# Ledger of designs, part 13: designed miniproteins, single chains, continued (5)

Each design is a single chain, and the fold is of that chain. pLDDT is the mean over its residues in the fold that is shown.

## One batch from the design tools (miniprotein)

Design m16451
Fold by ESMFold2-Fast:
Structure m16451 (fold): chain A 80 residues (1-80)
Amino acid sequence: MEKLKEIKKELEKLANELEQTSDGSPADVKALGYVNEAILALERGDIEKAKEYLQKAVEYARESGRDDFAEKLEEILKKL
C-alpha cells in the first residue's frame, strides 16, 4: 500500500535525523529505538504494533526535550 510506504519513508528520515542529532541521553536513545521498532513493524504489516511503538517514541522524545520530533512523530501516528 502506497500510504504505508510513504509513512515508512518519513519514519526512516526521522530516525536518521534523531541518530545524527542525538546527545546520547537514555531517553533520546529509547526514542530512536522505538522509531526503528515501528519501522520494522510496518515492514511486517503490523500497523497496531507500529502505532504502539510510535506512541512510546513520542513519550521518550518529549522526555528528552525534543518536542519538534515528538510533534512530527504524532503527525505520522495520526496518518496510521
Scores: mean pLDDT 82

Design m16452
Fold by ESMFold2-Fast:
Structure m16452 (fold): chain A 73 residues (1-73)
Amino acid sequence: MSPQALAAYNRGLLYLALKQYDLAVEAFKRALELDPNHASARGFLQELAVYYESTGQEALAEEVRQFLASLAS
């Protein structure tokens, strides 16, 4: 894993701890852009999409799911 991908992933974890979910999403997206096979970052984005859906933020949930789908193709 590149140092940049690891740094982005660690920022995502920090934002989750601070309950800054939008910033966590952006950090985990960046980690996956740098390392598309980063299973942990993918898992956290899937969890955040479920969180957005459960809180009625359907557009944000769909945006995260579309991003993840784009990496699977």
Scores: mean pLDDT 84

Design m16453
Fold by ESMFold2-Fast:
Structure m16453 (fold): chain A 86 residues (1-86)
Amino acid sequence: MTLVLTFRNLTPEQITGEALRAIGLGLEGYDVKIEIKGDTLTITIGGLDEAEVEEFLAYAEELAKRGYKVTIERKGDTTTITIDIP
Protein backbone atom coordinates (compact mmCIF):
# COMPACT_ATOMS: atom_id res chain seq x y z
CA MET A 1 0.00 0.00 0.00
CA THR A 2 0.99 3.64 -0.53
CA LEU A 3 0.59 6.42 2.06
CA VAL A 4 0.71 10.13 1.12
CA LEU A 5 1.22 12.53 4.05
CA THR A 6 0.73 16.23 3.28
CA PHE A 7 1.58 18.82 5.96
CA ARG A 8 0.53 22.45 5.34
CA ASN A 9 1.45 25.72 7.09
CA LEU A 10 4.77 24.38 8.41
CA THR A 11 7.56 26.63 9.69
CA PRO A 12 11.03 26.08 8.11
CA GLU A 13 12.11 24.28 11.31
CA GLN A 14 9.06 21.96 11.18
CA ILE A 15 9.75 21.19 7.48
CA THR A 16 13.36 20.26 8.35
CA GLY A 17 12.25 18.03 11.25
CA GLU A 18 9.59 16.14 9.26
CA ALA A 19 11.91 15.78 6.23
CA LEU A 20 14.63 14.28 8.45
CA ARG A 21 12.09 11.78 9.87
CA ALA A 22 11.07 10.80 6.33
CA ILE A 23 14.76 10.36 5.34
CA GLY A 24 15.12 8.08 8.38
CA LEU A 25 12.28 5.87 7.06
CA GLY A 26 14.06 5.69 3.68
CA LEU A 27 17.28 4.59 5.41
CA GLU A 28 15.27 1.84 7.18
CA GLY A 29 14.31 0.44 3.73
CA TYR A 30 10.92 2.06 3.04
CA ASP A 31 10.29 3.54 -0.43
CA VAL A 32 10.10 7.23 0.49
CA LYS A 33 9.63 10.31 -1.73
CA ILE A 34 9.84 13.81 -0.23
CA GLU A 35 8.52 16.96 -1.91
CA ILE A 36 8.78 20.48 -0.42
CA LYS A 37 6.85 23.42 -1.89
CA GLY A 38 6.80 26.59 0.18
CA ASP A 39 5.27 25.76 3.59
CA THR A 40 3.89 22.42 2.32
CA LEU A 41 5.67 19.08 2.79
CA THR A 42 4.44 15.95 0.97
CA ILE A 43 5.87 12.54 1.97
CA THR A 44 4.97 9.47 -0.11
CA ILE A 45 5.72 6.08 1.50
CA GLY A 46 5.41 2.88 -0.55
CA GLY A 47 5.55 -0.76 0.47
CA LEU A 48 3.35 -0.44 3.60
CA ASP A 49 0.99 -3.18 4.81
CA GLU A 50 -2.56 -2.48 6.08
CA ALA A 51 -1.49 -2.50 9.76
CA GLU A 52 1.22 0.14 9.11
CA VAL A 53 -1.32 2.36 7.29
CA GLU A 54 -3.78 1.97 10.22
CA GLU A 55 -1.04 3.16 12.63
CA PHE A 56 -0.66 6.38 10.59
CA LEU A 57 -4.47 6.79 10.54
CA ALA A 58 -4.56 6.48 14.36
CA TYR A 59 -1.85 9.16 14.63
CA ALA A 60 -3.81 11.46 12.28
CA GLU A 61 -6.98 10.98 14.40
CA GLU A 62 -4.99 11.93 17.54
CA LEU A 63 -3.75 15.11 15.78
CA ALA A 64 -7.39 15.96 14.90
CA LYS A 65 -8.34 15.62 18.61
CA ARG A 66 -5.53 18.09 19.40
CA GLY A 67 -7.08 20.74 17.09
CA TYR A 68 -5.29 20.06 13.79
CA LYS A 69 -7.40 20.04 10.64
CA VAL A 70 -7.01 16.50 9.28
CA THR A 71 -8.48 15.16 6.02
CA ILE A 72 -8.22 11.45 5.17
CA GLU A 73 -8.93 9.97 1.72
CA ARG A 74 -8.65 6.27 0.81
CA LYS A 75 -8.70 5.33 -2.89
CA GLY A 76 -7.66 1.83 -3.92
CA ASP A 77 -4.28 0.98 -2.38
CA THR A 78 -3.47 4.68 -1.68
CA THR A 79 -4.27 6.51 1.57
CA THR A 80 -3.85 10.31 1.63
CA ILE A 81 -3.67 12.19 4.94
CA THR A 82 -3.64 16.00 4.79
CA ILE A 83 -2.77 17.87 8.00
CA ASP A 84 -3.17 21.66 8.29
CA ILE A 85 -1.01 23.07 11.09
CA PRO A 86 -2.79 25.91 12.98
Scores: mean pLDDT 78

Design m16454
Fold by ESMFold2-Fast:
Structure m16454 (fold): chain A 98 residues (1-98)
Amino acid sequence: YLEEARKLGLSDEELAYLEKLIRARERAKHPKVKEILELMIETTLEILRLLSQNTEENRKKAEELNKKSMKEIKKLVDSLDEEEKEELRKLSEEAAAA
């Protein structure tokens, strides 16, 4: 989906996927899981905005943003207990499913 965003810009399919992530965040019960999903949504939107302009500078910014956000998300995920990890896994799978 990120590769498609690089090539085509925001499509109806990409928007539908973002809507699924937003819905997952609303359904989450644990505050830490909501925080992780919110960071994922915000990072995805910013990366898609940068890539839509299709410049070398924006690609570098998107890669650095993704790298930093993935590190922060991993730190938050590592702080979750097993119940919180299970909720995040289930909601992420539901969001990814067509």
Scores: mean pLDDT 74

Design m16455
Fold by ESMFold2-Fast:
Structure m16455 (fold): chain A 67 residues (1-67)
Amino acid sequence: DKKKKAREVAREILARDPSASVRDIAREVAKRTGLPFSTAYKIALDVAGDHWSGLSDAELAAVVAAL
């Protein structure tokens, strides 16, 4: 399942660089999975949203400050 692989790649990128933009994540996901950029962008947005919603206020502020 390319979508499952795309989510795993997006989570891996965020784990290594929590400040990565959704566009940068989507570009790398599309490159690694062969999915269209629009599909990769939606997956990256969903994964980034889940990641940031799980952060504490201090962790979220640190990520936003790094952008």
Scores: mean pLDDT 72

Design m16456
Fold by ESMFold2-Fast:
Structure m16456 (fold): chain A 75 residues (1-75)
Amino acid sequence: SDELYKEGLEAIKKGDLEKAVELAKKLFELGDYVSAFHVADLAAQLGSKEGEVLALESAVKLREKGITVDPVPAP
């Protein structure tokens, strides 16, 4: 969901890693593995261990669908 993804990015912007991981888990449950990976990876970069685990699980699901995803560095 676009709304959940936007809320996840807002949680990251506010430093609310617990909420960001919660929203990433909801995206994962909906099958939106790309959005789940992006939010979880950002949370992991800010120190969330739960975000690190969820990013890895999301990447595995994307690979199973033939999609390879690497973290895109900020410009």
Scores: mean pLDDT 80

Design m16457
Fold by ESMFold2-Fast:
Structure m16457 (fold): chain A 55 residues (1-55)
Amino acid sequence: SMIEEMERLAKERVLALLTENGSASPEQVAEALLEAGRETGAEEYGRELAKRALS
């Protein structure tokens, strides 16, 4: 599903940030969610999760 693919891509991006930098800020996590949402067509869901990452 689009939601499952979006979550997988977002997790992969966050893991890449952790591997490269040792950490991922809430802002970087939110950006990964927004990008994954755009790529998979789950933009609204990505925005909702990004808000939660920033709270």
Scores: mean pLDDT 82

Design m16458
Fold by ESMFold2-Fast:
Structure m16458 (fold): chain A 65 residues (1-65)
Amino acid sequence: GLDVILRVAAREISEATGKSEEEALAVLREAYESGDVEEATKLLVERLGISEEVARSVAEALLAA
């Protein structure tokens, strides 16, 4: 379900960025609640410092679930 996708993405982002898994999870939930791939992508880039390409892939996966 969505919670599994969120936890996996949060762990991977935490490992890549050095941010906590809980911080990454909070931002991922906010991105999901936006309901829009472009807004979700922007939030992930601005808040987590990941690349736009990675952020877009994550946003698309979350909102397709």
Scores: mean pLDDT 82

Design m16459
Fold by ESMFold2-Fast:
Structure m16459 (fold): chain A 120 residues (1-120)
Amino acid sequence: MPSITESGGGTVKEGGSVTLTAKFSGFDFKDALLSWWQQKPGEPLKLVASISADGKKVWYDERYKGRATISVDYAAKTLYLNLNNLKVEDTATYYAVAFGLVDGKPVLLFGEGVELTVVA
């Protein structure tokens, strides 16, 4: 089955930085759109950033410009989100999401989420 294995969360101090990772298996990266989404308790999922699998098309939500960097390692099939200048408000579950192909058919895949806690 296609899967996304997420890591790199945990507890981090305010003002620090963190890199979240999502490793893909059983999923065709060709022409895929890869993204990171934030979910806070009681709030809807909010898009942080997206990137094409070739790394050429990148988008950031205005709330995260200058604080987030999305990148992809195509050969390793790994998606990254670097978050800098962390605030307590960045405490959330982060989901890697991919739109692309499995066995030539379009699919939308969600990771199980990685938890980030930012402490003062």
Scores: mean pLDDT 86

Design m16460
Fold by ESMFold2-Fast:
Structure m16460 (fold): chain A 58 residues (1-58)
Amino acid sequence: MERDKLLEEATKLAKEEIEKNGLGAASQAVVDFLKEKGLPVEERARLAIEALNRAFKE
């Protein structure tokens, strides 16, 4: 899986969820998305944090 594309998708999802349901809902949605993609727990946490930071700062 292309990590760059996965990060872009996660960031977009996080931004949409922050706008509609707030930061807490966005965090859960991103983690669930990455879990569905089969990422290990450690990689999942790293990408989720990165995606949420990118979405929040926009």
Scores: mean pLDDT 77

Design m16461
Fold by ESMFold2-Fast:
Structure m16461 (fold): chain A 96 residues (1-96)
Amino acid sequence: SLKEAEELLRKGKEAYERGDYEEAIRYFEKAAELAPEGSRLRAEALANLGEARLARGDYEGAIEAYLEALRNAPDDPELIARLVGRIIRAIGEQLD
């Protein structure tokens, strides 16, 4: 359900803002699962999943989530550029 995926994405963002990264991860994973393949909503859920994993120090999981977000991203140059930038940042942090 699209509406359920949107609600879970919202709850995940709220959990992330509170620093509840494990709860945020659970919400973002479920939001991505319920969102249609190739949708902007799935791309956004996966991008936020990457951010939450990065905040937990899971650099490998963050990179995987950002790459899946790119696979699901619509032909939106701004979103694609943001996702590429996040992947580069996560790789840099993993190498430090």
Scores: mean pLDDT 86

Design m16462
Fold by ESMFold2-Fast:
Structure m16462 (fold): chain A 72 residues (1-72)
Amino acid sequence: AMPEPSDEEIEALRKEYEERFGVKLSKEQVRAILDIARAIDEVGLDFAREMLEQGRLKPEHLSPRELAALAA
């Protein structure tokens, strides 16, 4: 089961993004980042980045939300 991230997790990440990057994100954008981050964690965030660097995974294969998750 994929439980929805808690409102507290969403707010904590939103605040971290605001403090670190000065960008205000909507709760929906933060939720999307968390969902993608969890999916990448199962396959390996470092592995996804390595595939991008090797050109085996192209930015066009990723949504703006996925690219934001890899940048976080």
Scores: mean pLDDT 61

Design m16463
Fold by ESMFold2-Fast:
Structure m16463 (fold): chain A 72 residues (1-72)
Amino acid sequence: ATVEGLLRGARIFLVEGDKAYEAGNFAEAAKYYDVAIRALQLALEMDPSNEEAKTLLEEVQKRRDEAKAKAA
């Protein structure tokens, strides 16, 4: 995978997670956010200086934690 491909994938899964979250399906939202987090972590392993990946990772982690808390 390329860094660009991983960032694109992360953005897609972030959007799907947000849709699930808005629908009240917090467990599904958390799963989508986890996929996005993994993609962003891999992108940062390949390019540790990528500011977009860092910013997205922080935002997605926050949303995942909120979704997980509401799913419990």
Scores: mean pLDDT 87

Design m16464
Fold by ESMFold2-Fast:
Structure m16464 (fold): chain A 81 residues (1-81)
Amino acid sequence: SKLLEEAEKLRELAERYRRDAERLREGSEELLREAKELPDNPESASKYSAGQILLSGADVSEMLARRLEERARRLEEEARR
């Protein structure tokens, strides 16, 4: 089915975004951990800001993955009709 083939491509793309989100969250956790271990200074503030930016990137990647998964689900449902 062409619908199932398209759904599979969307699921593969969603999986890539989910892997990106995981990497960004891991990087964020490391930066935020380092920031907590440093004294209150510009270096700790910089690491905290960088960690927050990575978390925002992870949220966007997860949102894109969910939208692609929803589109794939609709195509799979249509193929069952």
Scores: mean pLDDT 88

Design m16465
Fold by ESMFold2-Fast:
Structure m16465 (fold): chain A 85 residues (1-85)
Amino acid sequence: KERALAELDGMLENLEKIKKASTNPALIKEIEEAIKELEQIREEVEKSTNPDEIRALVRRAGQLVAKVGEKAFKEGLKITLVFSG
């Protein structure tokens, strides 16, 4: 649980950095939406006591951040996203 929360906190920090580096309003809006969804996932992880549920939530968060990272890369932003499997 603590490791999952730490991974989610790292993902949130990465999204905030991408947001600060971006000047594209459309990309910034998508990043803000992703941050809100990731914050909701984090709250669900904090409330969960089921390891399978926590794993599914972290996986969902990772997919969300990867999608945003791909869009940021296409917009010319150099980012490095690393997720523990």
Scores: mean pLDDT 73

Design m16466
Fold by ESMFold2-Fast:
Structure m16466 (fold): chain A 63 residues (1-63)
Amino acid sequence: SELEELKAEARRLGTEAGLSPEQIDLLVKAVEDQLAAGVDPEVIRSGLPAAVQTLAEKERAAA
């Protein structure tokens, strides 16, 4: 399903970027929430790299 593919992609990108498990869970939840809200799956997919970068920047700023 598109949901499972997007969740897998979010987990993969988050892990590769070195995000904490907490940040990866937040990213996955955001994907689920956006898809449930009727956002186009391709729009969600295209936004994943930017979302990962934003979370990585927040995590580094918090350190």
Scores: mean pLDDT 81

Design m16467
Fold by ESMFold2-Fast:
Structure m16467 (fold): chain A 77 residues (1-77)
Amino acid sequence: EKKFEVEVLIALAEIGIAVGRLAASRRPMTPEAQAKLDEAIRLLEEARKHLENGDYEKAMELAQKAIELIREAGRLD
């Protein structure tokens, strides 16, 4: 269950980042929104490493934080 939940959260975060990057390619994001997106990308990379190591609780926490930053970036734009 936790493994599946983490995989879903990571996939959702990846989609959010892809949408953000596509939007940024058409017009620049605000510096604040870009900084939050960059931080979300870093957290997602850490979440993947924890998932691969079987640390599902830490991976879930990091993925949830990444999703929150993606939402905040969207609110700033």
Scores: mean pLDDT 79

Design m16468
Fold by ESMFold2-Fast:
Structure m16468 (fold): chain A 65 residues (1-65)
Amino acid sequence: KIKAIVKAAEDVKAKSEKDLSLKKGEEVEVLDAYLDGKALVKSLKTGKEGYVPVEKLGEVISFEN
């Protein structure tokens, strides 16, 4: 599996229990990306998984093979 680590470009507030709240600069692992403009991510801080708008994600920091 290819894993991508990205930082939140801005604060993200969860709109539902399926979504993840992030602070600007928080690191997440991208697990999957969807056509509806959302990504399934895992917080490296809390270990929780949830959906985040892809436009709120910043630059890719690293890729793992």
Scores: mean pLDDT 74

Design m16469
Fold by ESMFold2-Fast:
Structure m16469 (fold): chain A 58 residues (1-58)
Amino acid sequence: AGLDRIVELAKAGKVDEAVRTALELIRQGAPLEDVVDALSLGGLPGRDIQRVVEAARQ
């Protein structure tokens, strides 16, 4: 359910909030692939998506 929220945040240009919410979803067990796809659908820049991927692998 949180995936719709990160799409909305990314579309609104709320980059930091989208990144923070994405990382929280990953901590809660959301698949990284689904989170990355949602951020991309919302139009988040690739560099910010890479930041989420890197943080999730720590």
Scores: mean pLDDT 84

Design m16470
Fold by ESMFold2-Fast:
Structure m16470 (fold): chain A 77 residues (1-77)
Amino acid sequence: SVDKSIYELYKKILELAEKALKAAKEGKIEEAKKLAEETKKLLEFAKSILPESEELKKLIEEVEKKLKEAEKIIKEQ
């Protein structure tokens, strides 16, 4: 269903954010930058076209948290 596809999209975005954070923590700064940028673009797109729900809002907050942590590590390099 559409709802499942929307949830799967946000789950994919969260997985990318987690990969970006992991790469940053491992010192793979160029990989972390690429993953963070991809995550940001997908998140902005998804937020522009999809309605907010309480469950999706929690996923969005988790993605944003992971991205901020990754970007902080990247900037400190």
Scores: mean pLDDT 79

Design m16471
Fold by ESMFold2-Fast:
Structure m16471 (fold): chain A 55 residues (1-55)
Amino acid sequence: DEAARQQRIVDNVEAALDRYADDQTVLGAAEAEIRRTDLPEEVKARLLARIAALR
């Protein structure tokens, strides 16, 4: 299920950002994963904006 797969990726990224908000390596890895993953554009924009806000 494509929607379930995308939701798992979103949940994993959000959990990592919640736990490692101050870790620049984790933020960089999360950003790269979001950019590489075939998530909807709106979801990518939201997650990337969250990462930018944590910097």
Scores: mean pLDDT 79

Design m16472
Fold by ESMFold2-Fast:
Structure m16472 (fold): chain A 70 residues (1-70)
Amino acid sequence: SLLEKFEKINELAQKAVEAATTDKEEAKKLWEEYEKLVEEALSIASEEDREFIEEFKERAELGLESVLKF
């Protein structure tokens, strides 16, 4: 379900932030998994839910960019 995907997305974001301090490569992989789940959620979401999910996509893009730049 969409709710289960959101719970997983939030869990991956937290793990990625935690991993960034100890293992940049692991953090990158976690952010990539996060991005894939957000894209999957967008593909099955209703028009109303899409706006809400787009906020998570923006956060994922910023997180992955931070890991890749540093």
Scores: mean pLDDT 74

Design m16473
Fold by ESMFold2-Fast:
Structure m16473 (fold): chain A 92 residues (1-92)
Amino acid sequence: MLSAEELKEEAERLLELAAESAKRIAKSERFSDEVRLGLAEGVLLLVRGVFKVVLDQALKAGKITEEQKEELLAEIERRVERAIEEVRALIA
C-alpha cells in the first residue's frame, strides 16, 4: 500500500535525480545558455507535473488526505523552484 510517507520518499528520490540531471545540463558546454536553461527547467517542471497527477490520483483513491496532498505539493514546488534558481546561478 503506497502511503503518504512512501509517496514523499519517492518524490524526494526523483526530485534529487532530476536536480542532479538539471545541474549536469547547466554545466554542459555542449549547449548554449538558453538551451541549457530550457532543458534543465523542463526536466524539473516535468517531475513536478507528474507528481501533481500522482497525488491527485492518490487522493481520489483515498490513499492520502487533502491536507497531505497540499503539503507534499508545496514541498515539491519549493524544491523545484530552488533547483531552478541553482541552475540559473550555474549558467549566469
Scores: mean pLDDT 81

Design m16474
Fold by ESMFold2-Fast:
Structure m16474 (fold): chain A 55 residues (1-55)
Amino acid sequence: HMSLEEQIALYEDEIAALERMAELARKNGDSETAAIYEQKIAELRAKLAELRAQA
């Protein structure tokens, strides 16, 4: 249980960091970099949903 909760927290932190990076890329007009971060966020959110289903 603790290990699962730690994994969930780590994924949430990683998503938050990538969201900030995506926002900065969008502000700088770097749509390609923003799209890469959005893709990674989507993948991490899918993994987070799988982990939460096990909790």
Scores: mean pLDDT 83

Design m16475
Fold by ESMFold2-Fast:
Structure m16475 (fold): chain A 67 residues (1-67)
Amino acid sequence: MFEQPPPDLPLEEQRRELGREIARRLELSMLEALGVPREEAERLLREDPSKAGELLSELLKEWVAKK
């Protein structure tokens, strides 16, 4: 069902890791919604989350510019 954090981490760290996974899934969904292929979005988030965030920002700017 839901992915659980490793049991050897402190409880506070486990909560943070779960939160990061939720945020990652949300960012992936947003990138896909803006036209980035799922495989490319997953690769960017894995290899350089900072670049994924920049790309998301650029795509959002293009989206508003269309109006």
Scores: mean pLDDT 71

Design m16476
Fold by ESMFold2-Fast:
Structure m16476 (fold): chain A 61 residues (1-61)
Amino acid sequence: MREEIERLVEEAERLNREGVRAVIEGDYAKVAELTARAKELKERALELAREMGDEEFYRSL
């Protein structure tokens, strides 16, 4: 539950870090792809947090 939410947020953060590197390299197609994937993971994590009634936990990550 919380472990799943943390895992999804951590994966999204990993993709965002790769996206920053892609921006530095000028690979905007990769930035768009990584950003979209990170957004999907964060939305999934938020949905799980809402199902648990603990949205503040998600926001604290």
Scores: mean pLDDT 79

Design m16477
Fold by ESMFold2-Fast:
Structure m16477 (fold): chain A 59 residues (1-59)
Amino acid sequence: DEELKKKAKEILLKLVELVKKGAPSEERKKLWEEFEALKEKIDDIEEVYEEVENKLKKE
C-alpha cells in the first residue's frame, strides 16, 4: 500500500503546483479523478494528507 500512498502524494503535490500556476480547471479535474481513484484503495488517507502538508510547510 506504500506505493499507492506515494502516488497519491505525488498527485496532490502536482495539484498544488497547478493551482499556483493558474492552470485550467480541466487539467486539475483529471488529477483529482486520479487521486479519488487512489483514495478509494488507500486505508489511511490521512497519512497522505499529513505528509503533503509537511512538505508544503517545509517549502
Scores: mean pLDDT 75

Design m16478
Fold by ESMFold2-Fast:
Structure m16478 (fold): chain A 66 residues (1-66)
Amino acid sequence: MKENIEKVEEFIERNNLELDEELKKKVYELAEKGNLEEALKLLVEYSIERGVEELEEAVRKVLSKK
């Protein structure tokens, strides 16, 4: 249980992830229940979505200046 939380925290720190309180709570709850794989999957999916959203925001900023 606690080891799973520690692995989740290590993953977050290694990948410099900034998580919302809701997502953080959900991930930690899954880890505490022993669903480490599901918790890590959520973190990976969040990282991918965040990367795509950052690219979309960069495009919007370029377009909005004209």
Scores: mean pLDDT 72

Design m16479
Fold by ESMFold2-Fast:
Structure m16479 (fold): chain A 99 residues (1-99)
Amino acid sequence: MRLKKVELPPEEIARLILDLVETFVDVDYFVGEITPEQYEAARKTIEEARKLVEEGKVDEALRLLMDNPEVADHVRTAIGVVAVLSGMTEEEVLERLRA
């Protein structure tokens, strides 16, 4: 069964994705899946992406996140989580982010 579909602005969806990605990166570091250097690089990438989202540059933020291999897979997972929680498909989430 699908959860009820909700209307969220693209910037709010992008912030939810960033919060999830940051959590996933923190977990990877905690369990020893990434090095301290990879963790610091991922955190910097996430913070730069947050700044781009605040400037309304959501598509640039997504490209920046996808260019970092330690972050890219977590972005895909976060989109899936947001889709389930919001009652949207992953394609609907991506469409809203590209709006």
Scores: mean pLDDT 80

Design m16480
Fold by ESMFold2-Fast:
Structure m16480 (fold): chain A 59 residues (1-59)
Amino acid sequence: SLEEEIEKLLKERGKILEEYRELAEKNNGVIPEEKKKEFQERIQEINERIEKLLEEMKK
């Protein structure tokens, strides 16, 4: 179901955010720009997929 796919994506997003938090802690809050971009792209992709599924649910 669309709801199950959204839940799965939210869990994946949570894991990515946790990875980012751990990396920030390890590097005293300073994250390399390339890594920031990678995380931003991963989060953006998941957000776009969630938005697409939410749009599909409204149709």
Scores: mean pLDDT 82

Design m16481
Fold by ESMFold2-Fast:
Structure m16481 (fold): chain A 64 residues (1-64)
Amino acid sequence: SMLEELREKGNKLLALGVILKSDRGDEAAGEAAIEEGKRLLIEGGLSEEQAERMRDNALAAANG
């Protein structure tokens, strides 16, 4: 479904953001990808609270 595709894309953008921020050192691109990932998860039907937790976990992974 379209909602499942949005959630899958959101998760992939969170993962990409971690790679960009941690492995590539591109902090701006990494943070932008993580925020867009959160946005797509919300559009895909996750609550804002659930999407914020997933975004925060991605930021922690990138910084840790």
Scores: mean pLDDT 87

Design m16482
Fold by ESMFold2-Fast:
Structure m16482 (fold): chain A 56 residues (1-56)
Amino acid sequence: SPLDEAIARIAADPTDYDALVAALEHAGIKVTPEQRERIRAAMAAGKSAGEAATVL
């Protein structure tokens, strides 16, 4: 599924912001612009995709 493919991309590269956002959206979570900015800032600061997802 698209969600499983996005999760596999995150597992291969935990710094892949686009894969994290795709995984959240394929899981049915609508990521707001403010949440996208927080995730991007967290990842730019060195957090992995899993850590960045906790700032939602």
Scores: mean pLDDT 77

Design m16483
Fold by ESMFold2-Fast:
Structure m16483 (fold): chain A 74 residues (1-74)
Amino acid sequence: MLEIVAVIYDPNLESDRESTVGELLAEIPFANERSRQLVRTYLAAHGLDDATPVKYRIEELPDGTAILHFARAE
């Protein structure tokens, strides 16, 4: 399970993983609701709703936490 500690908008993100924001929030195995809400709040602050297509990458850290990198999909 992933404890997301940061969310980063990366317009140069190289990733083959595309989904909607809603699908991303359903697919990521968040450790707790706080991690999911952190991601949802950050994406909403960037004008992304549940239907917005995004690409993403999860960077797992040595301490077992993770960073979510994202960008808008075409």
Scores: mean pLDDT 77

Design m16484
Fold by ESMFold2-Fast:
Structure m16484 (fold): chain A 65 residues (1-65)
Amino acid sequence: MADRRQQAAVYGAKTVQDALDAGKSEEEAKKIGEKAVKDKFGLEAEVTRLTVEDGVVGVQLKLSE
């Protein structure tokens, strides 16, 4: 359980980063990351914190079933 959630969080964070790198807005990147986690892991994901500083992205995700 914890391992799967950790994998989902890492995948979601990477997907958000990739979307931002592709020129998506913060709101669009959040939606893309949340959808990707749901599609791949079957977990509901919510981006609770998103920080962007000098191209470095910090993401926090809340995961639920």
Scores: mean pLDDT 77

Design m16485
Fold by ESMFold2-Fast:
Structure m16485 (fold): chain A 65 residues (1-65)
Amino acid sequence: AMAERAYREGFELGYELAKQGKTLDEAVREVVRRLVAKYGDQVTPEMIRAAVRGAREGYERAKAE
């Protein structure tokens, strides 16, 4: 499903942005920006929610390590 893909991509990017020293807000904003850039008119509210959830969980995972 596209939402599952958006979650996974958000998780990976959130994790990497945390490692780069970005804030959580910056990571979430960048994840949403890239999701919209990549999928354009195919972006749904469900995909955005999944990507944001992924970004937050990936970010926290990186900070916990």
Scores: mean pLDDT 88

Design m16486
Fold by ESMFold2-Fast:
Structure m16486 (fold): chain A 77 residues (1-77)
Amino acid sequence: MMSDRQQLDQIVQDSLERGKEIASKLPEDESKQAIDWMTSVIDGLRAGFDAGLLSLAEARTGLDGLLDWMEQKAKES
């Protein structure tokens, strides 16, 4: 069975793929900014999980919030 770290890595990969799909619908400048923001948030969530500051569930909630933000950005654009 997958470890919590392996589950986080899988969720991150799925979120990156989904986020890139959303970003592809944005204007070029906004797409680049959205990808950069997503990468920064993911790095922070991974660092927090690795430091024991975040549970897997909390990291997942953070990623869900990131995707919601990207969907809102796409609606504005």
Scores: mean pLDDT 79

Design m16487
Fold by ESMFold2-Fast:
Structure m16487 (fold): chain A 91 residues (1-91)
Amino acid sequence: MSIKEQVDKLLEEFLASTDPAEQVAILEEILELAKKAVEEKDEEALDHIMEVAVEAEAAALERGWMGKVLLELAGIAVLHIHYTVKKKAEE
């Protein structure tokens, strides 16, 4: 399974979940895939993960989910920003 396919499946599981602990665990798996995409320099996978993180954040906010879920989503965004800035500095 590609990183993109794994992330899409995790997003579906996140959106279907009603347990905050399960939601956090799913986001931690997405964060680990984001770290792997950074390590592999897979910009396309990392950009896709960021789009998924934005969709997950919108759903979490609409459902009134806060705290740890939003912190994990912020972690994904920070990794994407850090990678983008580093790449631009190397150009």
Scores: mean pLDDT 73

Design m16488
Fold by ESMFold2-Fast:
Structure m16488 (fold): chain A 86 residues (1-86)
Amino acid sequence: DKEKKLELIKKYLEENPTLRILYSLYESLVSGKVVPGPDEDEIKEALERLLKLDLEKIKEVLDKAVELSKTGGPIDARDLLKLIDE
């Protein structure tokens, strides 16, 4: 369910407002178009792959992204794609 996936991403964004990738994913889902920028293609691919996952797998990916952001600096769309492919 796209609506439940959107609410999950929103929750992670509200809990982790400094994770810009979560903002880009949320805004792209709400607006129905990818936010413009240098990572536009990667954000689009990450959204398409993420939306194919079930809620439990999305939660796992987002939990890993939050954990990596605390130890390795900012997470981008390419980093998120690697977590999805794992």
Scores: mean pLDDT 76

